# Ledger of designs, part 106: designed miniproteins, single chains, continued (4)

Each design is a single chain, and the fold is of that chain. pLDDT is the mean over its residues in the fold that is shown.

## One batch from the design tools (miniprotein)

Design m15692
Fold by ESMFold2-Fast:
Structure m15692 (fold): chain A 102 residues (1-102)
Amino acid sequence: MAGLAEGAALRLSEEERRERAEELVKQALEMVREGKEVEFDWSRYDVETLLRATELLAEYLPPEARAAIAAQRAAWSGRPEEAVGLLGTALAALAEAERRRR
């Protein structure tokens, strides 16, 4: 993922990253609850925002899915594409959890 703007990420405050992550999570929860596939322009998000969104989404996941996300994060090699993969795994787990609640 050459092109996740590391320079732009360094210019965002922790508060700004939190707000962006919360907005992303809110949209993702709404889409999943409506039975829609979650679509985002991932190139507009820095790695830290994606990781923060993954942490926020984990609160909505069953313990087994949270453990899987934590293990994937612990295995993270620092590559930006893995942050997108982590969020994708969390979103898939959220969709599965909502599907099982029916």
Scores: mean pLDDT 71

Design m15693
Fold by ESMFold2-Fast:
Structure m15693 (fold): chain A 66 residues (1-66)
Amino acid sequence: MEKIEKLIEEARQHIAELARVDPATAVRAGKILLEAESKKNQPDGEKYLEEAVEEIRRLAEAARAA
């Protein structure tokens, strides 16, 4: 549970930063997180969350680089 909670919190922080500079991308990132959270109860749920956090992190990095 702790690792999953940490991943979700990390993703939320990236989304909050995105919302300040690119609200449209923040909405997309939020959908990515929501889909991953819907799968968290599956055997590979943690992996889906890790992949979602990585995608959201890349979106935040790209927005800052632009």
Scores: mean pLDDT 78

Design m15694
Fold by ESMFold2-Fast:
Structure m15694 (fold): chain A 73 residues (1-73)
Amino acid sequence: SREQELALAYAREVAKRTQDILEKMGLPELAKKAREEIERTAEELVAKGSPASDIIKAVNEIAQKALEEAAKL
């Protein structure tokens, strides 16, 4: 659906921003893993027909978790 397409576009933007922040923190490996996990999770949820709200929530939770783990290092 259009809503799922927009949620996937949002997920890709969050993935890129999360990667950029983590790379600037000196954590390129964590940055790559976080981006890949966000993109993969969003694509899997779209393939399963999940609502856009679930896609957005899952993507935000992955990004937040990655940033919290980075802050503890």
Scores: mean pLDDT 87

Design m15695
Fold by ESMFold2-Fast:
Structure m15695 (fold): chain A 98 residues (1-98)
Amino acid sequence: MKIIPSRKATPAEQAAIRDVAAWLRERAEKSKDPETAEVLREMADGLEKYADEGLAGPAAVSPILLAVARAFDIPDEKTRQEVIDAAREALRRLNAAE
C-alpha cells in the first residue's frame, strides 16, 4: 500500500476524531454480535491513536479503510453489512466535523 501522508490536527479535529471513536465504542457495546463489536473497537482504537498523535487528514481514515477491508473477509452478510455501515457513518462524521 502507498503511504498516505498525515498532517498536524487542529484541536477541533482531534476532538472530532475522539467523538467518532467514542461513538464507535458505544455502538460496539450495543452490538450483540461479538465479531462486529471487535471490528468497531479496533476502528475506534486506531482513530484514538491518530488523535493522540495529533494527526489528521488522509492517514486518519486508514483505520476505517482497514475495517472495510476486513469486512470483505467476513462470510456472514449481516456482520459484514454492520461493519460497512459503521465505517461509512464514521467517515461521514469525520468529514462533517472538519
Scores: mean pLDDT 73

Design m15696
Fold by ESMFold2-Fast:
Structure m15696 (fold): chain A 90 residues (1-90)
Amino acid sequence: MKEKTLKELREKLEKANKIYEEIKKEVEQMKKQGVPEEEIKVFEVKRLYEAAKEGLPVASVMLGVQAAIAKIEKDEKVIKLIEELRKEVE
């Protein structure tokens, strides 16, 4: 039982890390292509929300970090997006 639990936790962590790394790679590609920073932030928030909705804790934490950054930067588009996404869960 203990070995099976550790394997399941490792698989969930690996899945979460892969999704997070894919998001980072896409963000870097978008930056290189000159995509506006606002569009990049919207993309990242949506991808993190989808992963968090699938029950991946790392994605949920990262979504919370993005929400805090958006509040500091007063990024109205990202703030509004996070509010709309939260309404679907609450």
Scores: mean pLDDT 71

Design m15697
Fold by ESMFold2-Fast:
Structure m15697 (fold): chain A 63 residues (1-63)
Amino acid sequence: LEELLREARRLGEEVSKAGYGRAAERLVRQMEQSGTLETARAALEELERLKARVERNQALRAA
């Protein structure tokens, strides 16, 4: 659980830099409050989707 929380916080910082800070904070907070592996995994997956969206948007701007 602690490893998943650490990874989620790291991803949250990356997507926050791209303007998704509010969403990242919400997901990390939900994970911290629930304290379950299922919630941690779900939040991590959603953060990974946000990161993929950020990368896609950056690629579109660079193209």
Scores: mean pLDDT 74

Design m15698
Fold by ESMFold2-Fast:
Structure m15698 (fold): chain A 61 residues (1-61)
Amino acid sequence: MKAKIEEDVDRAMRLIMVGVARVAAANGSLPEALAEEIERLLRSGDPADIARAREMMRKAT
């Protein structure tokens, strides 16, 4: 079973990562199309999608 606090913290971390991807796209360090895909993956809430989004951000930087 998942704790409610853990889910809330995980959601907040995803929102922070979405913000980071947007800033990276705005300053040219990340293509806009890639940033949009990262946002979609993070917003899904799926652990596998979140892990994939993190890896894409690391490789792009």
Scores: mean pLDDT 73

Design m15699
Fold by ESMFold2-Fast:
Structure m15699 (fold): chain A 88 residues (1-88)
Amino acid sequence: DDKIKKENQFLEDRKKQLEENLAAKKAANDWLGVAVNLLELGRIYYKQKKYEEAEKYFQEALKAAKKANDTVLVEEAQKNLEKIRQEL
């Protein structure tokens, strides 16, 4: 199905963009930006049903959110981890 192939390509391109942005944000100690990018990476892996990879990204997002002292992102990461635990 061409639609599924195009969606997968879009998600792969988005993952690459987020990984490149993640490296820059880590170098800048932008822990808020790190947490946001890791949450989006986790959600992409979840959509692809790569639940173990999604869990790793959400766990790292939780650590970054705590470093950023952002309680909203901490709660969002915890909610996504709870979803993953139900799939594993």
Scores: mean pLDDT 85

Design m15700
Fold by ESMFold2-Fast:
Parts: structure tokens; C-alpha cells; sequence
Structure m15700 (fold): chain A 73 residues (1-73)
């Protein structure tokens, strides 16, 4: 189930964000929190059969993860 996998990705990002906040890495944590919210939205629209809107939210989440990856370089 693709919607379930998107929710699982959101949960993983949320857990990572909490750990980053504990480390004082607030800007990085905020990017992962926002990405998690977009993956949750994508799952909801996918469950409703709106695959186009789901893809748009997935792409927004991916852009935030690309931004997060720049902090690691």
C-alpha cells in the first residue's frame, strides 16, 4: 500500500526531527518536520484516489529533503 509507505516515511522523518531538536539542530529539524507533513498530505490524497495532488505533495517533501541534504555537505 503506497499510502501506508508514505505515512511510514512521515513517521521516520518526525522521529529524526525530534532527535535533531534535542541536538539543537533546529533549522534541520524544521525541514524534516515540514517534509513529514507533506508526506502525510500525499498519503491522504492518494487514499482519496487523487494521485496527481499526492505527487505534488511528494515533490514538495523531496525538495525539503534536498535542502536538508545541503546541511550535511
Amino acid sequence: DRAKKLREKADELLQQAVELQRQGRTEEADLLLEAAQYYQAAAIFLEKGDEKTAKEYEEQAKKLLEEYNRYLE
Scores: mean pLDDT 86

Design m15701
Fold by ESMFold2-Fast:
Structure m15701 (fold): chain A 83 residues (1-83)
Amino acid sequence: SSMELQTLMYVITASSTVYVAEQMIKNKKDKKLIQSQIDAAKQEKARVEELRKKVTDPKLVEKVDKKLKEIDERIKEIEKKLE
């Protein structure tokens, strides 16, 4: 469905935002810039959580929930490195 594709595209967007933050750490970018990138990733994650509420396919919901957990864990690892 179109909602399925939109939800998956937003998951990809959130994952890409986290990936950029991970690359910023690797490239020793400013802590404040990395924090800004993580804040953006958290907003994208919240958007996926809202879209997920409107998905009716249980299999897609399970897949999205798994990806949201992966994104959350990656964000937490970056936040630990910023401490």
Scores: mean pLDDT 86

Design m15702
Fold by ESMFold2-Fast:
Structure m15702 (fold): chain A 82 residues (1-82)
Amino acid sequence: MVKITEEQKETLRGLLKVEDLDQNNLVGYISSILQIQDPNFKTNLLQAMQGLSLVDLKKALSEALNSAKDTEDLLTKLKLLR
């Protein structure tokens, strides 16, 4: 499992303040910032975020990032917050 650093969490929190992001762009940026090369991660992240509005998604991501230890923990927390 890939650990999420505090620097990566800060970068992601900054991204959540961008107004003109769609869900697919957000998934792409998260994958890039976390340096995830697993093609299944993008699909799993998109699925975990499915059914959320952009506003609710940004809130869920902010809450999940505060307590997430690694990328799998982040996905689990996002599924619980939707």
Scores: mean pLDDT 70

Design m15703
Fold by ESMFold2-Fast:
Structure m15703 (fold): chain A 74 residues (1-74)
Amino acid sequence: SADLEEAARQLEARLREAGVDESTIERILALFRRDPARGLAEAYRVLAALQGRTVDEADLEAALAALREALARA
């Protein structure tokens, strides 16, 4: 889905800006494409571990809502 790939690119950009290393970003994106809820949860955990770099809950909810809509159309 184009929407899923757009969400993945947005997640990738946010992880890079937060200072997450490239191999960890690749692992999270692979997980996100396989299981988006688990991918987002892992991203949140990694960002929290960076001391106060947390994903905004509204952004997580928006990404999950967009994904649910994309999955409903598949």
Scores: mean pLDDT 71

Design m15704
Fold by ESMFold2-Fast:
Structure m15704 (fold): chain A 80 residues (1-80)
Amino acid sequence: STVQQLQALKDIMVQQAKTIGVKEAIEIAARGARTVLSAAGLPELGEKLKKKLLEAAKKGDLQAAIDAIDEAQQQVQQIS
């Protein structure tokens, strides 16, 4: 499911932040989120989430990135 794909993306982002750094991990997650949501037929939500993640990356704010993905998962559950 799309919710499970976003969960996996969040888990990978958190793990990668420990190895490659917070900003780079969030930027990778931003590209992945757009791809996952576009493939699910939700391209507008994908672009919105990507923008939020890129803003979190600029600040080096991993918690803001986690919160943005959590919000997107809730929105996907309401549509599905």
Scores: mean pLDDT 87

Design m15705
Fold by ESMFold2-Fast:
Order: sequence, then structure tokens, then C-alpha cells
Structure m15705 (fold): chain A 85 residues (1-85)
Amino acid sequence: SDLKSRIDAIIEEVKERSDLTPGVKTLVVSALESIKNNIDRVQDKAKVDEFLTKIEAADTPEELLKHVVDLDVYLGLEDIKRAVQ
């Protein structure tokens, strides 16, 4: 789906960001891969599109982490919350 292609593009952008530590890159990429693997079961694709738009627009590591966490939680995955607590 177009949403999976957007997630793949975000993953590649995250890998290339100079403002993220290797640990944060690994955490965010892992969460995005989990989100991608669960995207087909989501009924409200418009809500996922909204979250992906916020992730794509994130100017800081804090904004990126917040929006990835929010999407992960929305999908019931909580992958980042388990890793950072």
C-alpha cells in the first residue's frame, strides 16, 4: 500500500538523520517496521495518514519520537514505550 511505501521512506530518512544517535535510530526503525507489519489490519487509514504526515514533518528528535510513539500506541503495539521505560 502507499502507506507502507511512506513508512519505508521514513525509515530511510531516519537512518540518514545526523541529529539521531544510533540507539534512537534503531529504536525508531524497529517501531516503524512493526507499524508497517500491522498496517493492513488498520480500518482507519486516514488516521494513519495523519500520523505519518506528522512524523514526516518532525523537525527535532523529540517531535519524531513523540509522533512515532503516538502512532505505535494508536495501533496497540507500544514497542517504543516498552523499550524506553
Scores: mean pLDDT 80

Design m15706
Fold by ESMFold2-Fast:
Structure m15706 (fold): chain A 62 residues (1-62)
Amino acid sequence: GLLDKILEALKSLAEGIKKGNDAEVEAAIKELKSLGLTDEQINELVEQAKKNPDGIIELANL
């Protein structure tokens, strides 16, 4: 469903940030935009993932 896709994209975003994989981060941002998230919402999620990537990964697994 939509929520599952958002959680998967968030997990990919956080993992990409944690690994320093710019291509994975860019792909995750593109997916979040395709799911209807605004640039402002995505920027806030990127900042949270930089601050606590493991917390975002854990959230996405639940």
Scores: mean pLDDT 85

Design m15707
Fold by ESMFold2-Fast:
Structure m15707 (fold): chain A 70 residues (1-70)
Amino acid sequence: MRERLQRAAREIANAAVELGALDLQITGSGTHLTVNVTAPSEEQGRELEETFRRIAREHGLTVDVNVTIV
């Protein structure tokens, strides 16, 4: 369970850097992740949210994604 959360969080962090996220905070409990991300545009924010939801699903986790646009 811990390894699954850590692996998913690492993949989310890597994807956030590649997709140009300005800030990222990840917390996890049980099988659930909460991701707070800051994006430079609505388009990039949407891509970040879709990518994070995909990664969580691939690891059998649920996720809440909160996107802030600057």
Scores: mean pLDDT 85

Design m15708
Fold by ESMFold2-Fast:
Structure m15708 (fold): chain A 87 residues (1-87)
Amino acid sequence: QVLTTAGSVKDEAALVRKALAEWFASPESALPTVLGVVDSGSTDGTTAVLREAEAAHPNLTVVVVKGDGADEAVRQEMIDAARAAAA
């Protein structure tokens, strides 16, 4: 079983750390999980936080697509990339 979650971020390292900590505390962190993220050009280390979590948790695969998180086409690209990574 694979869980797929999705979100968009820009300079939200603290929010991303909190969300990852909540996921890790959940029983679902024991399952293979693909996290799709749209990064709207973060400069605060948000992408590094995601990669550190991926390295620390073998069940977690992070897919990052760069673009405007408000753009439906960019969000769809992220969803398609996350689905491909989950397959």
Scores: mean pLDDT 71

Design m15709
Fold by ESMFold2-Fast:
Structure m15709 (fold): chain A 65 residues (1-65)
Amino acid sequence: SIDDLLKKAKEDIEQAVKNKVSLEELDAIHAQHLQELVDSKSPDMADATQELNDFYSEARDKLLS
């Protein structure tokens, strides 16, 4: 389900921040999961995409701090 895809995306992003990966690596992780949401063709894709993008923005800010 799209909820499972979103949950996995958030878990991978949280782990990346915890591991202090580069911004380039964080961007790659985000791009991969974003593509999986788009490829799902779910009617909830727009909401899930926005939620993932918001989560990514917070993660990026934490990594830069």
Scores: mean pLDDT 85

Design m15710
Fold by ESMFold2-Fast:
Structure m15710 (fold): chain A 110 residues (1-110)
Amino acid sequence: SPKLEEILKSLERAITLLEHARKLLEESPDDPWKQMMVRFLLAAVGSELYVNKRTLEKINASKEIIELLDEAIDLVNRAGKSKDPKEMIRLLDEAIKKLKEAKELVKKEL
């Protein structure tokens, strides 16, 4: 499916961007400018994941994939609202795990 191939590429980008955000927080937890950059990045990633979830719903994709994306979106949004870099990293690690699981399920449906 061309839509599933597009979603797979989008999930791979999201994982890479969240891993980058995590690294910025780990390397400079007390840097308010890096925290601000991370928050903007998380807002952009969350928005793209929401669009992908809507597309998956429209093509009647697996409920398991949709649920994993929904959980990842919630975790990304919660990370963006956190004032604690350590909590942000924990939430991002969980989001990355769920997106990797969603990616493997999408690959099996290609």
Scores: mean pLDDT 90

Design m15711
Fold by ESMFold2-Fast:
Structure m15711 (fold): chain A 81 residues (1-81)
Amino acid sequence: SKLDELLAAFEEAVAEIKAKMSPEEQAELDKIAARLKEEMRTMSVEEAATLAKMEIQEVAKKVNLPELAKKALERIDEILR
């Protein structure tokens, strides 16, 4: 489903961002990502995509990876149509 593809894209983006973080930061992001994935499963695909994009942009800013965020957002937009 589009939701499953969206969740997979979100998980991939989070994994790439985690590669640039300390082990402690990775553990905290894993907890946040798990919670958000559960929330996304209760939303429409469009709402879940909006939440995923916002979170990817926010966490990518913390590790200064704007191009990674841009790439992830483009992938999510492709999944939506």
Scores: mean pLDDT 84

Design m15712
Fold by ESMFold2-Fast:
Structure m15712 (fold): chain A 90 residues (1-90)
Amino acid sequence: EEEKKEVLEEARKEGKLVAVKIENGKEVYEIAESEEEALELNREAIKKAIEEAIREGMKREEIEEQARWVIENEGGGVREQAEIVLEYLK
């Protein structure tokens, strides 16, 4: 409970938090051994999430708009993930 939340926040600050998959609209997280590993795993997870969203009827434009909003309004790892989304959609 409390310990898990603190561990995830610490991993996020270190750039090690990985969103492995999305289940019922909720992100499932793992902690990577390094920031570099977390980036590679997040890229793969983001790619799969985008492909699934498109398969379920979401338009590429909608995903792109959401990613652009995050880049303009958020920082840190969330912004980095949104940049990966836009790079994949190019």
Scores: mean pLDDT 68

Design m15713
Fold by ESMFold2-Fast:
Structure m15713 (fold): chain A 82 residues (1-82)
Amino acid sequence: SKAQELLDKADEALKNGDYKKAAEYAEQGRREALKLLEDPSKILEGIGLTLRAIGLIFEAYLKAKKDGDEEGEKAALEALGG
């Protein structure tokens, strides 16, 4: 799914230390995962991917904060607050 592809990109960005891109991809993946909740046959997938997205955003926030990446921290906070 598009949600899974975006979350895989977020995970790769986290591994590369690009916390801003990780938060951006994870937020996009969360939006795509929420669309899956509109299809009864995909509700469980949509829930799982939404939770994965939230986890990736939170991990990006914590790592950006630890590393002093102010842009990454801001992007992750905006993603968590929307």
Scores: mean pLDDT 87

Design m15714
Fold by ESMFold2-Fast:
Structure m15714 (fold): chain A 95 residues (1-95)
Amino acid sequence: SIRREVLLVGAEVGLLEIEVILAKKYPDSFSLEDIEKLIERAREVLKRAQEVLEKVQNDPNATPETIALAQGTVADAERVLKELEELYEEFKKRQ
């Protein structure tokens, strides 16, 4: 179901959010390469979130709740990517 696709992409965003928190709290446990890989994953997750949002918007049976969830997932993915890019610049200064 399309709602399941939204929820699964949301879960991937949630895992990235956890890794951002861990990198901020335990920076010595993360390399610059680790942050680069998280940025690559965040870009792929954002792309999938946008694709799922397009599918939801083009589905005549999509509920307002599912549309709102898909929009929120895109917004969360964009926020996580931005936070990771900011972390990358901080980590780069330490090298």
Scores: mean pLDDT 90

Design m15715
Fold by ESMFold2-Fast:
Structure m15715 (fold): chain A 85 residues (1-85)
Amino acid sequence: MTVTVTVEMETEEQARRFAERAKKIAEELGLEVSVELTGTRVTITIKGESLDKIKEAVERIKEAAKEVGALSVVTDTMLIDSWRA
């Protein structure tokens, strides 16, 4: 299962720091993670077998983005319906 979270930051330095934080969150949960930096944009791709762990990682990443004042956060919506049911 794969989820993508895209976060827009104010500066490239903030984007780099956030990328490191997001990677640590996914790694702590035992998930595969890849992070792509495009200027101020951080694209985080999380892969794993456990929906519960992926859901937890995405929520922690969204909270972290909010805490650091991210300009926008977009999550792949295809898994949101599965998480509500």
Scores: mean pLDDT 77

Design m15716
Fold by ESMFold2-Fast:
Structure m15716 (fold): chain A 61 residues (1-61)
Amino acid sequence: MLSVEEFRERALELVRTLREEAGASDEQVLLFLDHEARLLAPVDPELAAALREIAAEVRRE
């Protein structure tokens, strides 16, 4: 099932994979997450909020 909670967990795992395996910088990951959140905001505001929370978590790391 794809609840907001499960979506958030999978997105966070993807972010970590991008950083560890692809060598993406925190700024590159943040730009990607912000872009996706903006695209989702008018369609699914709950998923957009989850992506923004993940972006805040990445920024704190």
Scores: mean pLDDT 76

Design m15717
Fold by ESMFold2-Fast:
Structure m15717 (fold): chain A 72 residues (1-72)
Amino acid sequence: MEKKKADELLERYRKEAPGLIERARRAGVPVEDVIDQTAEDAYDRALNDLGLSEETARKVAEEVRRILREAA
């Protein structure tokens, strides 16, 4: 079930997002670079690791960007 796999992946990113943003700020890494890299990694995981469709993987990446921006 594609929706369940996507929802589980997004829930992991929701839990990790505040820590990712804080680590980026502490390390002096631009938050926008971390957001972009994390969203690209999420797209790759959804497409290649979870076997989700390209359309669903794109939606996951978009939602990961939103989650990280909200945590920033």
Scores: mean pLDDT 82

Design m15718
Fold by ESMFold2-Fast:
Structure m15718 (fold): chain A 67 residues (1-67)
Amino acid sequence: STNYINESKSHLDKAKESLSKGDTKSASDHVKQSMFYANKALKSGADQSEVDKLIKEGEEIGRQIAS
């Protein structure tokens, strides 16, 4: 589960970096990868509150991409 949490966090960091550069396509792709790994972490018994934080951050980045 720690590996999936770390993968999710890594993709959120890459999404933020891409968004800061105006690369909304790359940012969107990284948000999708972050969500994928967050869901895998949850299914593997990761802490629900940790996963919820990752999902919420990804949703916030997704809203910024859409605006």
Scores: mean pLDDT 86

Design m15719
Fold by ESMFold2-Fast:
Structure m15719 (fold): chain A 66 residues (1-66)
Amino acid sequence: AEEAAKKAAEAGKAGDAKGAAEGAYRSMFQGNTEAGREATKAAAKADPEAGKAAERGGVLGHIQGS
């Protein structure tokens, strides 16, 4: 969960929208909502498009993990 959030944040900083979305999805799916939100904020700060992808992935992960 924390590892997935960290990978999402790092992918976002690198401009990898797909990696940011996948990491956010996994973090939220595993129930680490706080870490998933922080990773999404970090991605958005580095690259707005990666941030949007992470938000969408996180929402999907939260729904399917719940």
Scores: mean pLDDT 71

Design m15720
Fold by ESMFold2-Fast:
Structure m15720 (fold): chain A 88 residues (1-88)
Amino acid sequence: GEKLLEEEEKRAEQVVEEARRLVEQGRLDEALKLADEQYKISQEILDILEKAKKDGQTLTSNVKLLEKIAEIHRKTGEEIRAIVEEAK
């Protein structure tokens, strides 16, 4: 679980750096697409968790891990959007 969170946080940092690079190149639309993709991943994870809850699945440890991963993606998208707004 912990190693997966560390890997996701590292990937989030890489996505933010790519977004900064795109913004520096004037490619604001592509940076916004990265933000949108991060938000969509977050929502897809939350939808999976909601379905599992409705299906009565006992995923207590996995639920907390997936919620943290969804939050990482949501925050990553918000950070990218902030970078784009500062560049406008």
Scores: mean pLDDT 82

Design m15721
Fold by ESMFold2-Fast:
Structure m15721 (fold): chain A 91 residues (1-91)
Amino acid sequence: SLEEIRKKIKELIEELKKYKGTDIEDIARARLLKALVSEAGFKPNLSSDATTQEVIDHLESKYGVKLTLSDLKNLNEDKLLEIVLKLKAKL
């Protein structure tokens, strides 16, 4: 449900905040994005070491979803929910 997706997004945001300003922040952000893609019902075939930009490029190429790195850096629940809903619309 929508509420379950919102709860998952909150959990992922809190997890990502632990890596803010670290050398692995980008990898953690890429993992968050991959988790949102999985929540939307897709299984991205990407390396565990994929960068955020590589995940963005894959989403545009495979699903036609256009995202920028700046869209992901704002880390608000509504923006991440928008991403999940756009991906679900492609099913």
Scores: mean pLDDT 78

Design m15722
Fold by ESMFold2-Fast:
Structure m15722 (fold): chain A 62 residues (1-62)
Amino acid sequence: SDEYKELLEQAREYRGLSLTYHHQANDLAKKDPKESEIKREQAEEYRAKYEALEAQAKALAA
């Protein structure tokens, strides 16, 4: 269904954002530890979002 494809497409976008923020957090770890912490939190937020969307897509496929 279109809903299934839309959920997976959004999950892929959030997965990319999570990875980007994770890389930024690692790059900032020594230069700006507080900004690094914020970026790590953003990475974890987007990870939770894409995992929820992937779970919703899996439920639709079941």
Scores: mean pLDDT 88

Design m15723
Fold by ESMFold2-Fast:
Structure m15723 (fold): chain A 73 residues (1-73)
Amino acid sequence: MQDSFNRSVSNALNNANNGILSVDQSFDLAIQNIGRDMARQGVPGSQISKQVQQVRDLQQSLLNSGLSVSDFL
């Protein structure tokens, strides 16, 4: 469960750092992947919403801090 979350976030950050996707696009992709993987594992929708919110909180922290994506990798 936590491994799927960490993998999706790491892939999103790596894609943004490599210039493949913007930060916003990378986090949107991560949220889609997390939601799909968690639903497949039978995780309740309330917990999926919590994980999505944590990803959005991380995205906002990155945007508000002025740090580059590379600083998180």
Scores: mean pLDDT 69

Design m15724
Fold by ESMFold2-Fast:
Formats: sequence, structure tokens, C-alpha cells
Structure m15724 (fold): chain A 103 residues (1-103)
Amino acid sequence: SDMTELKARMDTLYIINEMKKDIKDAQAGKMSPKQLTRRLQVVAQEMDRISQHFPQLQPLTQQIQDYTNQAQLYSQNNDRDGVINVGQQVIEIVQQGFDTLRS
């Protein structure tokens, strides 16, 4: 149990750190809205997998999925600020997941 919780906590921390880099790249124009939206889809899938072992995270994974759907709409309109804003909100939700694990 403790090792599984530690693994999930490490995986969520990795997601947070990678997403922070992706947001900086998007803000600098190095990542397109479409590329950032693809990254958000991967985050949603990984958080869904973690929530299958930690059901208390299911409300957070649902919020991430809803935000990822919003990011797709912003991306279709080439709204980079919209996708970046969604990405920042997803980071906060994943941080809540990290804080919930073993804390």
C-alpha cells in the first residue's frame, strides 16, 4: 500500500513538473495550442489510471477531463491563452491529487 501510494505520488509530481515546463514553453510560443491540448489529454489518461487505485481522486480526474474538453475547443479556435489558462487549472487539480496522496 505505502509503496503504491508513493509511486502514485511520484507519478503525480512528475506530471506537475512536466506540465509546468509545457506551460512555460506555450507562453514562450515554443508549444502550439494543439500540442499543449495533446499533453493535457495524456495527463487526463494518467490521472484516470491513478484514480482507479485511489477512488478519492475520481472527482479530480473528472474535472481534468472537463478541462481537457475545454482545451480542445480553445485549440480549434487557435486560442493559446485559453489553452494555457486550462493547463494552469489542471496543474492546480493535479497538485490537489498529489497533496491528497499520503497527506
Scores: mean pLDDT 88

Design m15725
Fold by ESMFold2-Fast:
Structure m15725 (fold): chain A 77 residues (1-77)
Amino acid sequence: SMVAEAARLAEETGLSVMAAYIAVESLRAQLERDPNATSEEIGAAAREAALKAGLSEEEAERVGRVATQMARDLGRA
């Protein structure tokens, strides 16, 4: 489940579970909208989603970086 995936990501990265959930959900949503989305586009979308959810700028920046790395691990440029 996405909740279990977010919990694991939170443990691995030090993000809150909410922040990790936003990273996972943003990656999924962006790839569903655009299968060719770049890692940078995915990271930017995740950062924006975190800010809209009320996370701090610092936490949103971390969410963006984590989402960018997840996308790179999936072979996105």
Scores: mean pLDDT 84

Design m15726
Fold by ESMFold2-Fast:
Formats: C-alpha cells, sequence, structure tokens
Structure m15726 (fold): chain A 78 residues (1-78)
C-alpha cells in the first residue's frame, strides 16, 4: 500500500525532528527546539490528511497508532 509507505516515511521524518528538538531543548536552544517541533507537527498533519483521504482502514489505523505514540512521547518529555 503506497499510502501506508508514505505515512511511514513522514513518520520517520517527524521522529527525527522530535529527537533533534528534544536534544536542542536539553541544550537550552529553545528556538531550534521549537522549529523542530513545528516540523514534527507539520509532518503529522500531512500523515492525517493521507489517512483521512485514503479508503484504506489499515492506513487510518496506522495513523491512529502513531498519534497515540506521539501523545505518550509528549507525556514522557514533560
Amino acid sequence: DKVIQEIKKLYEQAEKHAEEGRRAGAAGDFEAARRHFDLYDDYYEQMQQLAQQSPSQEAKQLFQQLVQQQRQRQLQRS
């Protein structure tokens, strides 16, 4: 499924930016941290649009799982 593969690619990019944002924040570079987390949010919005537009239930389920993982990760950072 091409849509599932695209969602996974966007997820990898989002996670990379989340990791870089976390490191920047830990180093006190809050401007860099915010830019990385803004990119993270943008990638998740793109994933949401792909899942919403897809007739594939698997794509929708994948996106919901990734959103839940994002929420858990945000709580762990706090």
Scores: mean pLDDT 79

